Designed miniproteins, single chains, continued (2). Designs and how they scored, part 43

Each design is a single chain, and the fold is of that chain. pLDDT is the mean over its residues in the fold that is shown.

## One batch from the design tools (miniprotein)

Design m5474
Fold by ESMFold2-Fast:
Structure m5474 (fold): chain A 100 residues (1-100)
Amino acid sequence: SEEVRKKIEEATEILLELRRETLLAQGWPEEEVEKEIEDWRKEIEELIEKDPKEAVTTLGGEIKNLEKFLKEHNPELYEKKKPEIEEGRKIIEEVKKQLE
């Protein structure tokens, strides 16, 4: 479904932005962050094309892992980014229901 694909892409962008800010906050050089984000984007885009259900599962797991990481290692960034984390989670749960 085009609608489902668009939502998966929206959740992907949320995750990539959260990862970008997390890596920058950890002191990663901007060039390395850009490379990591580009590599992850390509991996997720390929997964969306091949197996949308697996892509959604992967995104959900990554958002959950990132939330746990931020709570433990950067609580201030977690509180600042909580709305984006919740938005990404809601999109993933909505898409999971549509793919089942």
Scores: mean pLDDT 86

Design m5475
Fold by ESMFold2-Fast:
Structure m5475 (fold): chain A 75 residues (1-75)
Amino acid sequence: HMKSLKELYDEILRKINQLRKAGKSKEEILATAKEMIDKALEEGVITPEQAEALRRGVEQYIDYLDKLEKEAEKE
């Protein structure tokens, strides 16, 4: 369902932001997001193509946040 994909996306973003505020490493945040995507794929909520797109998007988003924090030196 389209709504399930959006719910997953929102949940992943919320989790990324929570872990970032808690001072978790980039690797831990990425691993958590990947696990959420893998579970959704297992449950048939998303297609393999959507899972790959989400993994790429999550990697880019985490990299973007890391760059912003590093350049701003303020979180």
Scores: mean pLDDT 76

Design m5476
Fold by ESMFold2-Fast:
Structure m5476 (fold): chain A 103 residues (1-103)
Amino acid sequence: SMSEEEIRKHMLEQLEKLAKEYNLPEEVVEKAKKIIEEKELEEVNKETYELLTLEFYRNILKLSDEQLERVKEAFRLATEEKKTQEALDLLQEVAEEAGIKGE
């Protein structure tokens, strides 16, 4: 198993690759770095995934502010309420409106 220091280093390297590939804003990259460096490892994956996913939807998929609010609500339903099916249904609705195809 990797040490905690090695895991954090690997996460920072992956973030740098994503930042270059998707031309992520410097502010978003800085916020993600602080999460990786300052949070407990168990919380890092959840918080960085949420932050980077919202940025991907905003700037790469060009979702509207209203569509981004529904994506945030879907994350809340899945993580806080454990309503996974309702969260998936909401994400599917936004994806269809935005013309996003699955893999």
Scores: mean pLDDT 73

Design m5477
Fold by ESMFold2-Fast:
Structure m5477 (fold): chain A 72 residues (1-72)
Amino acid sequence: EIEELVKRVFELAEEVKRIGSEEQQRRAEELRERALKILEDYVRGKISEAQAVKELEEIERELEELLRESLE
């Protein structure tokens, strides 16, 4: 479900903001804003569910890698 995916993206971004450097925090915020726009485009019917899921999963993976990098 897209809502769960967006929630996970936001939670990951919050974690990066808590423990990451200023640069990592900026990147996390950019990814969070991209996820919000993808959700808005999906809700407005501008993109398909498949496209929205694909793009949100890509953002989730980038945030997971960013969080892992922040822990090292």
Scores: mean pLDDT 83

Design m5478
Fold by ESMFold2-Fast:
Structure m5478 (fold): chain A 61 residues (1-61)
Amino acid sequence: GREEAERAIARAEAGLAEARAMDAPQHLVDGLVAKGEAALRAGRAAFEAGDYEAAKQLATG
């Protein structure tokens, strides 16, 4: 439902922030950030469309 989608999006946002803070080679960090941003964007778009199951699945990867 909506609450599960909201939690999945919040977790994706936290994961993206953690990826940006990683002490790792920049090319690996850039790849993780790009993947996280794409997943979060897709999840948010589905959530705005009212598709909470798709939002949860897209945000969780």
Scores: mean pLDDT 82

Design m5479
Fold by ESMFold2-Fast:
Structure m5479 (fold): chain A 89 residues (1-89)
Amino acid sequence: AKEYTVKVEVDEEALKKAPKEVQEAIEKIKESADGKVVSADLTDEDLKRLAERVTGLLSKAAAPYGLKAEATAELKGNEIIIKIKLSKA
């Protein structure tokens, strides 16, 4: 198994304009994942499931405000990069 460091990337301008509850939901994901080391043999399916899980959690916080939250996950060297995008639904 390889060791990967999780990196959470967010559109900072969109985050700055988001409702406080959405900002708090993203901050909780950062606290839980950003900078954490994961030892696993990761597949594309594992990354897809991770992205879907993060999207689901954020969508629950964002939907009441008419926002769409989407997450993607990719491997870059020794990093798992989780990208979070906020847009109007």
Scores: mean pLDDT 80

Design m5480
Fold by ESMFold2-Fast:
Structure m5480 (fold): chain A 91 residues (1-91)
Amino acid sequence: SLAEELEEFRARREELLAGPVAEQARLTLELLEALEKAKSEEEKKEIELEYHLKLLELRKERAKKGADEEKIKELDKLAEKKKKELEEKYK
């Protein structure tokens, strides 16, 4: 269940936040807490979309530091694809 996933994530929070994926772990915790509070499928769709766009922005910032213009364009296309996937999922 979502509540069980959230409790397990919170129990591992300190370890995850001290690790190399700390920023991703923080976003995942925010996602799970927001989904637990969501009252509608439309709200869940918005929450999932925001989460995936924030993950892509983290990857885009890393690509910017490496001056990887091709990777930045790839990530922008993935954002558009993710929007379409969530539209289909919540039909």
Scores: mean pLDDT 76

Design m5481
Fold by ESMFold2-Fast:
Structure m5481 (fold): chain A 91 residues (1-91)
Amino acid sequence: MLKYPKNKEEADEILKKLSEEGQKWVDELAEYYKKTLGLPEDEARLLAVNTLIDLIENPDKNSKVSVENALKAAEYFNDQEKIEEYKKILE
């Protein structure tokens, strides 16, 4: 299980492990949180990383869209076990 980051430093360490596409996804969601919720940069980025982890660790397995999002998140982390798990659900 991925650990949920508690601060900017922990979030930045997780961000370094993501693919370029995963980093871009986090950046885009952080900008959305800054614009819609008025969060400062560090808090928005922390929330975006926690959102990505929640997608991979806690998908709604009864929702095809939720499992597809979880698979994409697993690909961003290059998490082979989660990729195989979610691919099997989508079969």
Scores: mean pLDDT 84

Design m5482
Fold by ESMFold2-Fast:
Structure m5482 (fold): chain A 72 residues (1-72)
Amino acid sequence: MPPEILGVDVPAEAKVGEEVTLSLTVRGPDGSVATTSKTVTATKEGEHSETLTATDPRSGVTTTLTLSYRVV
């Protein structure tokens, strides 16, 4: 079975100079839960996108999701 996406955590808006943490939590077919996170510094105003990949450590199955956030 493919990994189940349990949740995503992405700020609706960030300020220039702020650290933005994006998180993706998935449950693998073996029932294990894995969370991946990516922290970036908001250096420029506008719309930004980051790609996160979560891997189930037992099955090796990956889930990739692109998350977007706005910097003001």
Scores: mean pLDDT 77

Design m5483
Fold by ESMFold2-Fast:
Structure m5483 (fold): chain A 88 residues (1-88)
Amino acid sequence: SEYEKELEEMEKELKELEERYQYLVDVHGLPQDSEDAKIFNDSLETMKKSIETLKNSKSEEEREEAKKKYEEALKKFNDLLEELGKGR
């Protein structure tokens, strides 16, 4: 179904973003106690919880709210990643 496909794409995207964050920490020396690290980690955690809500949801309304939270967290992650790429 389109719903199952969207979930699989979200899970793949989350995994890629987790690997990207780990690369920033391990290779680029992003401090784990920094505000930037907190934003990345909070965004990843929100995306994880949203996917779990989507998997366990009993209503379309709960799924739409979880999807919105996922998309907002994804935007925060990507916006920060872009700003770091611009050499802050």
Scores: mean pLDDT 85

Design m5484
Fold by ESMFold2-Fast:
Structure m5484 (fold): chain A 98 residues (1-98)
Amino acid sequence: NPEEKEKRLNELISKAAKLSLEELKKNPEKQDEFRQQGGEIFRLLLEKGFSEEEALEGVILASGLLALGMSLEEVKEILRNSKSVYELAEKFEEALNA
């Protein structure tokens, strides 16, 4: 069901954004690092053929993975292996529930 997929994607994007915001509130010194990492992730997603909107959603999901303690290299591996923002969202949900 496309409507259920979109609803689930939006729920996971919201959770990832909230986790990233809470991490930055706890560690304000990480703001420049998160900005740099976000830009790198956005570029990688665009290079994979994601639209600008999908790449932005992917940056939010990837930032959530980073906030959960995943390394940038682990996140980049997930990005390389993900064919869509929905696959990225599934990886974020797996990490959230681990």
Scores: mean pLDDT 86

Design m5485
Fold by ESMFold2-Fast:
Structure m5485 (fold): chain A 81 residues (1-81)
Amino acid sequence: ASEIMEETLRRVDELNRQAKEAIAAGDLETAIALLEEAIRLLEESKRQIEASGSPTAAAHVNFLDALIEELREEIARIRAE
């Protein structure tokens, strides 16, 4: 994977960890904000990958889109509480 993708996934993992801690503490508003920031980072990584002209860009973008969808589903689950 590219360095950009690796750093993005590391930061997203940290935000997911913090979001789970916020959920455990009952702070659903903070959890949603952290997950929305994770989505923002994934979308920024998509733009950088698309701009790179890499022959694997489409595969990486598809992978990031799947992660964004998972995070959106998690936010919807939290909001349903």
Scores: mean pLDDT 83

Design m5486
Fold by ESMFold2-Fast:
Structure m5486 (fold): chain A 68 residues (1-68)
Amino acid sequence: MELKEIEVEAEVPLTGSLEDAINKARIKAGEKAIDKAKELGMTLVSMEVLEVRVEGDTVKVKIKATFR
């Protein structure tokens, strides 16, 4: 069975530590990936962080979600 890969991005305000903001953004991106799996009728098999960016007071995390 062929895998499907989709990039999802999440953004959170940088309040406190950078590590905490990255973790929150990653969780939010994961929630988006789970919602996408449900829309596609597929199973989420993996997620990897592709990019972490800091833009002003905001942290953005992009992940690659893989579905089967």
Scores: mean pLDDT 82

Design m5487
Fold by ESMFold2-Fast:
Structure m5487 (fold): chain A 76 residues (1-76)
Amino acid sequence: MAEERELLARLKAELERLGARARVEVAEDGTVTLTVEVGESRAVITETASSTTVEAEGDFEKVHRVIGEAQRRVAA
C-alpha cells in the first residue's frame, strides 16, 4: 500500500498547487479522510472499503472543480 500513500501525496500536492489546503489522514481500519479547503469553502471526503461520503460547507461546486482538476493532474 506504499503506492496508495504516494498517490494520495500527489493528490495533496496538486491540490496545494491549485491554491487549496489539503489534508489526508489514513486510519488504522483503512478509512481515508481527505479534507480540502478553498477559501472559505470546505469538503471532507471519507472513503471506506464499501462507501464514499462527502460533506461540504460553502461553495461545493468550487471545491469539487478544484478536486477534479487535481485528480486529472495526478492521472496524467
Scores: mean pLDDT 76

Design m5488
Fold by ESMFold2-Fast:
Structure m5488 (fold): chain A 68 residues (1-68)
Amino acid sequence: MSKEELLRESAIYFTAGALLYVAAQLEGDEETRKEAVELFKKSLELSRQAGAPDEEIERIEKFLKEVE
């Protein structure tokens, strides 16, 4: 995958994770919360592969810390 494709994929996974996390918080659904965490982890991996700025990587890592 190109760097641009990796960054786009990372953004998609992060957005999907954020939406699922909000849904999980509203419904109290632990399983959906776990799915959101996995999507954030996938986003982080793709951002690292793409060579995203350290600030962006740290931002995703902070979200993971807050949701785990």
Scores: mean pLDDT 80

Design m5489
Fold by ESMFold2-Fast:
Structure m5489 (fold): chain A 96 residues (1-96)
Amino acid sequence: SMEELLEKVKELIGKLIQALVDEDKELALQNLKELLELLNKNEFTPEIKKLLDDFFNLVNSSTLIEPFKEAFIELIKKEFGDTEIGKYVLSLLESG
């Protein structure tokens, strides 16, 4: 269901934020990959776009992503570069 999907997305975003705060690059990359795999298997809705916008706005405004940005871009280009979700997330990272 959409409610179950949104809950799982929020859980993965929370884990990703924690990994960024802890400067755990391996865990951050793993959680980003799991988040994008989940989103790629489901319909990319306005609700999902809003969650991603809110997340990347929060992380970019706090500079938490700066040590990870290059690795995130490389992962997304390699594994999700041809997906709608991958292209969208790249646009958020490359504009911040």
Scores: mean pLDDT 82

Design m5490
Fold by ESMFold2-Fast:
Structure m5490 (fold): chain A 64 residues (1-64)
Amino acid sequence: DRLAQLNRIVKEAIDKVRSGEMSVQEAQDYVREQASKLPGVTPQEIQALVDHITVEVKREQEKK
């Protein structure tokens, strides 16, 4: 399932930002790279995932 693979990539990127292994910018680049390897993913879908990571990471940081 493509959606399950995309969700896994997003979760991994968010987890790496939380652990300090990646900056937000590095996580965005990681998601673009990983999502582009999946067949049938559009540039618009990749941008939506990148935006989602930025919002989720910011919310998690503000929550603390």
Scores: mean pLDDT 77

Design m5491
Fold by ESMFold2-Fast:
Structure m5491 (fold): chain A 92 residues (1-92)
Amino acid sequence: DEEEYKKALEELKKWEEEIEPFIEKLKKEMDEEILEEIKKALEKAPGILEEAKKKIEEARKKGDEKLVEILERSIELLERLIEGLKKILEEA
């Protein structure tokens, strides 16, 4: 569905624009509870990335180029978030 694809791209674009402000906000509002939540998120991150990579390979085999684009951009966004969260932990 063309409409679902466009909606997914719009949501990704919003997250791509908001990810750096979100990381800066977390840095500014840092406390022990936020720090523990970040640690838990980073522990789960490798599993989420592996599952996403499997979905890309399945989509690629089916020739679903639109789904591949959404998944690749989602992985890039997750990798940016993971790097930002790791830097927060180093500075805490």
Scores: mean pLDDT 80

Design m5492
Fold by ESMFold2-Fast:
Structure m5492 (fold): chain A 64 residues (1-64)
Amino acid sequence: AEPEGIPGGAILPASASQAEIDATLERVKERILRYYREVLGLPDEQIAEVEAAIDRAFADLRAM
């Protein structure tokens, strides 16, 4: 038990709203696209394909 202090770090609320879920998915998408662009050096056309694939996967998750 630690009643003192403000909890540090990224804590996900137990009752995350749809907006918070969407914000999390958007951050994950940005992180993946950044990795492919900066680490793998993919051209813009390939980055667009990766983005489209991520968008489809996230749409499927939202439809569950």
Scores: mean pLDDT 70

Design m5493
Fold by ESMFold2-Fast:
Structure m5493 (fold): chain A 71 residues (1-71)
Amino acid sequence: SEIEETVEKSKEEFEKFLKAMEKEIEAEPNPGRRAALQQIIADLKATFEPELEESKKLLEEAKKNKIKSAP
C-alpha cells in the first residue's frame, strides 16, 4: 500500500540522512561542533523512532479497517 511504501521510504531517507551526518561528523575537526552534531542525531532518533513504530501499528490496524470502509 502507499502508506506502507511511505513508511519504508521515510526510514530509508532517515538512514541516508544519518549516514550523511556521520560523514560530516568525521570531517568536522572541531570537537565541540562534532559533539553538537552527535546530539542533533540523538534527538532526531529519539523523535523519529517512536513515530515509525506508531505508524507501523496504525498501518496494521488500518488494513483491518479498510476491509470495512465505506465505498
Scores: mean pLDDT 73

Design m5494
Fold by ESMFold2-Fast:
Structure m5494 (fold): chain A 88 residues (1-88)
Amino acid sequence: LEERALEAARRAAEALAAGDLEEAERHVEEVLEEIRKLIEEGRVEEAARTLVEAARLLAAPYAAYEGLPLEEVEAELAAFEARVKALL
């Protein structure tokens, strides 16, 4: 499940880098579905780690696609990671 979610995240990152938002959104939905399966199996800590890893893979392509400063997206990602870790 983790491997499939991360592979989907890599595909979403590639689609964003290519400017294909529609394809990127489809792969993000796949990531979220795999994370949901981990939660339903009681593997909440693994789901949280997979979500953070997927977000990390998407940060730079997303910043580039949206025209946002990478440092602002990285700061938001760091805050998100801290919140996820606080819940574990």
Scores: mean pLDDT 78

Design m5495
Fold by ESMFold2-Fast:
Structure m5495 (fold): chain A 82 residues (1-82)
Amino acid sequence: MSTFERNVKINEIINKVLKKAQENPGTTQEVIDLINYAGGLALVSTSQGIKGLEEAAKLAERIGDLETAKEIREAAKKVDEL
């Protein structure tokens, strides 16, 4: 897989979880911002991007947003599988 193809797939994964988070009224702006930040990191470093997504999921879990936390963790798995 080329770097270009990998980056397209990462952007698709991150945009999908961002859309779901933005459509969920229980999701805070801090969680959304952390997903965005992690997405940017994933384009440069997959491991740093995954860590950022894990931190976003932990924040969502702490505030009781279990649905968004689950979606973020699934996004992290998809990024790791690339």
Scores: mean pLDDT 84

Design m5496
Fold by ESMFold2-Fast:
Structure m5496 (fold): chain A 98 residues (1-98)
Amino acid sequence: SERFELLKKAVAAYLAASEVHKNDPENEMTYLLLAKSTEYILQAAGIPISTLSERSKELIKKAQENKDELEKKTQEVLERREEEVERQAEELLKELQE
């Protein structure tokens, strides 16, 4: 489903952020990947970005400006950690359906 595909991207972006943070805690890419993860969750839940704080909206805007790099990192994690991503996305999907 489209919702499940968005949640897999959300999980993969979150895991990518975790990996970036582990290697370089000061890397801004961590926050941009977290913003992208949040954006995917909101899209899956049907929640408008306008409900977020101004700080969160600015981070999402900056993430959109860096879309290609963030999508590449997210896709790499999605492929490398596919089983973990799918499992976590299934848990999130269950939460959204309840």
Scores: mean pLDDT 85

Design m5497
Fold by ESMFold2-Fast:
Structure m5497 (fold): chain A 85 residues (1-85)
Amino acid sequence: SAAEKEQIETMTLANVAFHLRLLRLEGRELSEDELKKTVKNIKTFVENHMKYASPRVREIMLENSKTVLEALEEEVVEEAKKLLE
């Protein structure tokens, strides 16, 4: 459904943005290929979690993702959005 797609997109964005922030804090630079692979792995992880999680667990995961996005710097979230285009 459209709602499930939006939930997956929100959770994927939060996970990608959080990983980018951790990389910046550690002074790590990934190659373009490594970054693309990381994004693909995160998408697969989120989709698998949606497939096997109960509706209650999905709601908790979604709320946690929103909290992460609110806590992160805007520039990190914008970089993650560009990677997901």
Scores: mean pLDDT 84

Design m5498
Fold by ESMFold2-Fast:
Structure m5498 (fold): chain A 81 residues (1-81)
Amino acid sequence: SMEEIEKEVEELIEEIKKLAEEMSSADPATRAEILKKIQEKLKEIEKLVKESGDEKLRKKLNEVEHYVLRQYIEVQEREAA
């Protein structure tokens, strides 16, 4: 059902956010592993979005991708200082 798909997407987004927070304090090797896990979860959301055809879920996917990118840039800027 759509409600089950929406719940799964929200759960995956929360897991991605937790991984992004862990990435902020991780060494470069651990960060690469965390990014791989984030990419796997983003692919799961993409499958759910494609299956549902729902525009709101696609917007949520775009928002979490933007969030991850922003967190990654902040980490790189901190290390460049």
Scores: mean pLDDT 83

Design m5499
Fold by ESMFold2-Fast:
Structure m5499 (fold): chain A 71 residues (1-71)
Amino acid sequence: MKEELLELLEELEKLGVDTTKLKEDLEKAEENLEEIAKEHGLSKEELSKLFKEQLERLIEFAKGMIEKLKA
């Protein structure tokens, strides 16, 4: 899943889009997930689920951006 997002970000970069902010947002999401897990005493399984959901949202965003640029 993370690999899929990185491939989409590479495609955006090839289309002339600055992916710096998207990469920063991904890193920020990872940091936020760890902090949330610690604050709420979440299990590793729960943290993994939240991380997957966040990656899925970023993948959908990247796909939409690619389609918009190709239009």
Scores: mean pLDDT 71

Design m5500
Fold by ESMFold2-Fast:
Structure m5500 (fold): chain A 59 residues (1-59)
Amino acid sequence: VPEKALQAGLAAAVETIKKDPNASLEEIVEAVERAMTEAGASREDIEAVVEMIRQAYEE
């Protein structure tokens, strides 16, 4: 995963939570997907990061 795209995704997740502490997992995932897509990440890289987020949320 490109480091710049990963950083963009992480920043989007943090900003989403800051704006709405009750944001759903789906809202966080959507923000991450959008930010990573804009940063030039591939669909495969985006899917890998989304899966990591979903796994972390379930724990």
Scores: mean pLDDT 76

Design m5501
Fold by ESMFold2-Fast:
Structure m5501 (fold): chain A 93 residues (1-93)
Amino acid sequence: SITLTVTTEVAPSGEVTGRSRYEADKARTLHFSLVLASLQEADADVPTASRTVTGKKADAATVTARFAPGERVRAFMVSESGEVAEGPVVTVP
């Protein structure tokens, strides 16, 4: 089995951080992208971190970007095979 965990955090500065963790019962090859998305509009310049995990049972990724006050942002992770894990929505202070 595979466990995907995603969190979304916001600092008083307006910096939003998405974190993801992948854990598996055995080593696997997995390509995934961790993305921060504003819920108000889709923008081509969304912050993204992408990684290929090869032969690992666990791996982690982090993506950070600044957003405007009042923006609602979430982190989500998408694997190459189409699994999706979503973090909580945060509102930028």
Scores: mean pLDDT 74

Design m5502
Fold by ESMFold2-Fast:
Structure m5502 (fold): chain A 89 residues (1-89)
Amino acid sequence: SAMDKQEMNKVLEEADRLIDEAGALELQLEAQAKAGKLSKEQILQMLHLAGHVVGLTALKTTIKKSEAYEDIDLLRERIEELRRLIEEL
């Protein structure tokens, strides 16, 4: 329905904003890692963040392409996981 499509678009826009935020953080962390300024724990968190960005991007693309409105809640759950990872860094 038109409502389901609008709800999906809002969640996709939230995912895009969070992916962009995480991508900016990854660039900063990569620069610090190359300078030898990150702890081992921070490097492991960075690897975890990178994996979630790739996964969320793939999930977002699949849901959008298939118009899988039933999977919107799954997309929201992955968004909240990425948000928590950003907050831990």
Scores: mean pLDDT 84

Design m5503
Fold by ESMFold2-Fast:
Structure m5503 (fold): chain A 110 residues (1-110)
Amino acid sequence: AKEAAKLAKEAGELAIKGGVLAVQAGYKKKNQKGINLGIAAALSGIGAVFNAELAIKTGDKKLAIDAAKDAISGGRLAVEGGKLSGNEEAVRLGEEAIKLGKEALELAKK
């Protein structure tokens, strides 16, 4: 459970970073959809980090699962936002967030 929560936290942090980059790039390109998706990615990543921190402290398996799912969601939003904003780094960070979030989800289900 704690190992899954640590991976979910890392995935959530990547989703936040990808989301912020998508917002910055979307602002420069005046792409409102890219900005909105980047904001959504950052918020989902924040939720993942919060739930992961609680899961680390409590050992709660459900919180670790919720954190992993939030990180995967945030990563997907960062990929879409990054593509619309034309920021390849936001896409890469979002893809890594999805990958680590899926690994965290599998570990949390054990």
Scores: mean pLDDT 90

Design m5504
Fold by ESMFold2-Fast:
Structure m5504 (fold): chain A 56 residues (1-56)
Amino acid sequence: GAGAELAAKEAGISVGAVNAIVRRLRAGTPVREIAEEYGLSPRQVRGIAEMVALLE
């Protein structure tokens, strides 16, 4: 949705990567592990989750 597109632009990653990150967060994967895998900070991963949740 629109939240995933906005999050992708702000983080400098693809919409597919945002959707994969959100799916892993919903599955209970730790924020730090996702951040390390995608080369993001834990704060950026949390920001992605918040943008998708607010704009869903």
Scores: mean pLDDT 78

Design m5505
Fold by ESMFold2-Fast:
Structure m5505 (fold): chain A 81 residues (1-81)
Amino acid sequence: MKELIEAIKNGDYDLAKKIVEKLGGIENPEVLKAIQELAKTYGGRIVLENGELRFIPDEGISPSKLSDALKFYNNVKLSLQ
């Protein structure tokens, strides 16, 4: 999972997608855990519900931090789901 986390942190979503596909997709528990750990650093949570990724911002999150968190979530959803 370190390689997946590093790819996402570096903005290398092409590499992240290849790693996720090789591991059986976003529903892999280790893949989902890595993405959830990253979401916490952005000030929110990611949950998988009926095969769909959902982002839940932390209570009291600032508008600027929320904007950055939503960019992260959208990149993950578009590239890895």
Scores: mean pLDDT 82

Design m5506
Fold by ESMFold2-Fast:
Structure m5506 (fold): chain A 71 residues (1-71)
Amino acid sequence: MTEAMEKAMKELSKVLSEKELEAASVALQQIVYGKQSLEAAARAAAKATGLPLERAREITELAVKKFEEVL
């Protein structure tokens, strides 16, 4: 995990549950290392965590925003 991802995850931990943080981690890994789209990252996060796809999309968008803020 990059230092920027660690900083983003720390900020997200203030507003997300443990399961939602797992979704955020999966989504950021898909985008940063996998070069995946937001939609593909959200689907991967939903599959990994069992969260509804709509919630995984919200978490993915929030995680990307926080990651960009710490870059």
Scores: mean pLDDT 83

Design m5507
Fold by ESMFold2-Fast:
Structure m5507 (fold): chain A 69 residues (1-69)
Amino acid sequence: SYTEKAEELGKKVEGPVEEADLDTVAEAAYYISLAGAERGVGAGDTLEEGKENAKINSEGARKRLLKHK
């Protein structure tokens, strides 16, 4: 499930921001966002919106981490 994937990736990004892997942080943000959308709405157009928001959140997390490195 998206929740299990989010939890697994979340554990991999524990630690100092400066040492965090950008790809792993971006992927974690993506699945955390998807897990939230899945719990809230079920399916249909709302899930498609959830996927788009997950991509935006993933890229945002990556860019934010780069600013602090």
Scores: mean pLDDT 68

Design m5508
Fold by ESMFold2-Fast:
Structure m5508 (fold): chain A 70 residues (1-70)
Amino acid sequence: SEAEQHLELGRRALAAGRYEEAAQHFRRAVELATDPRVRAEAHRGLAAALGRIGRPSEAEEALKQAQELS
């Protein structure tokens, strides 16, 4: 799915240290995901990327969303 494609692109960007790019892909995956599991993984990825960018409040919110879906 398109959501899973963005999830994978986000993971690759995160591994490459491209945190802003990773956050954009994970946000898109959250928007497109119909599967709660994919949405939870996207929120976890977003939290990781936001933490690396230095946006801890937004990272905590993303983690909370992931936990509610899990």
Scores: mean pLDDT 88

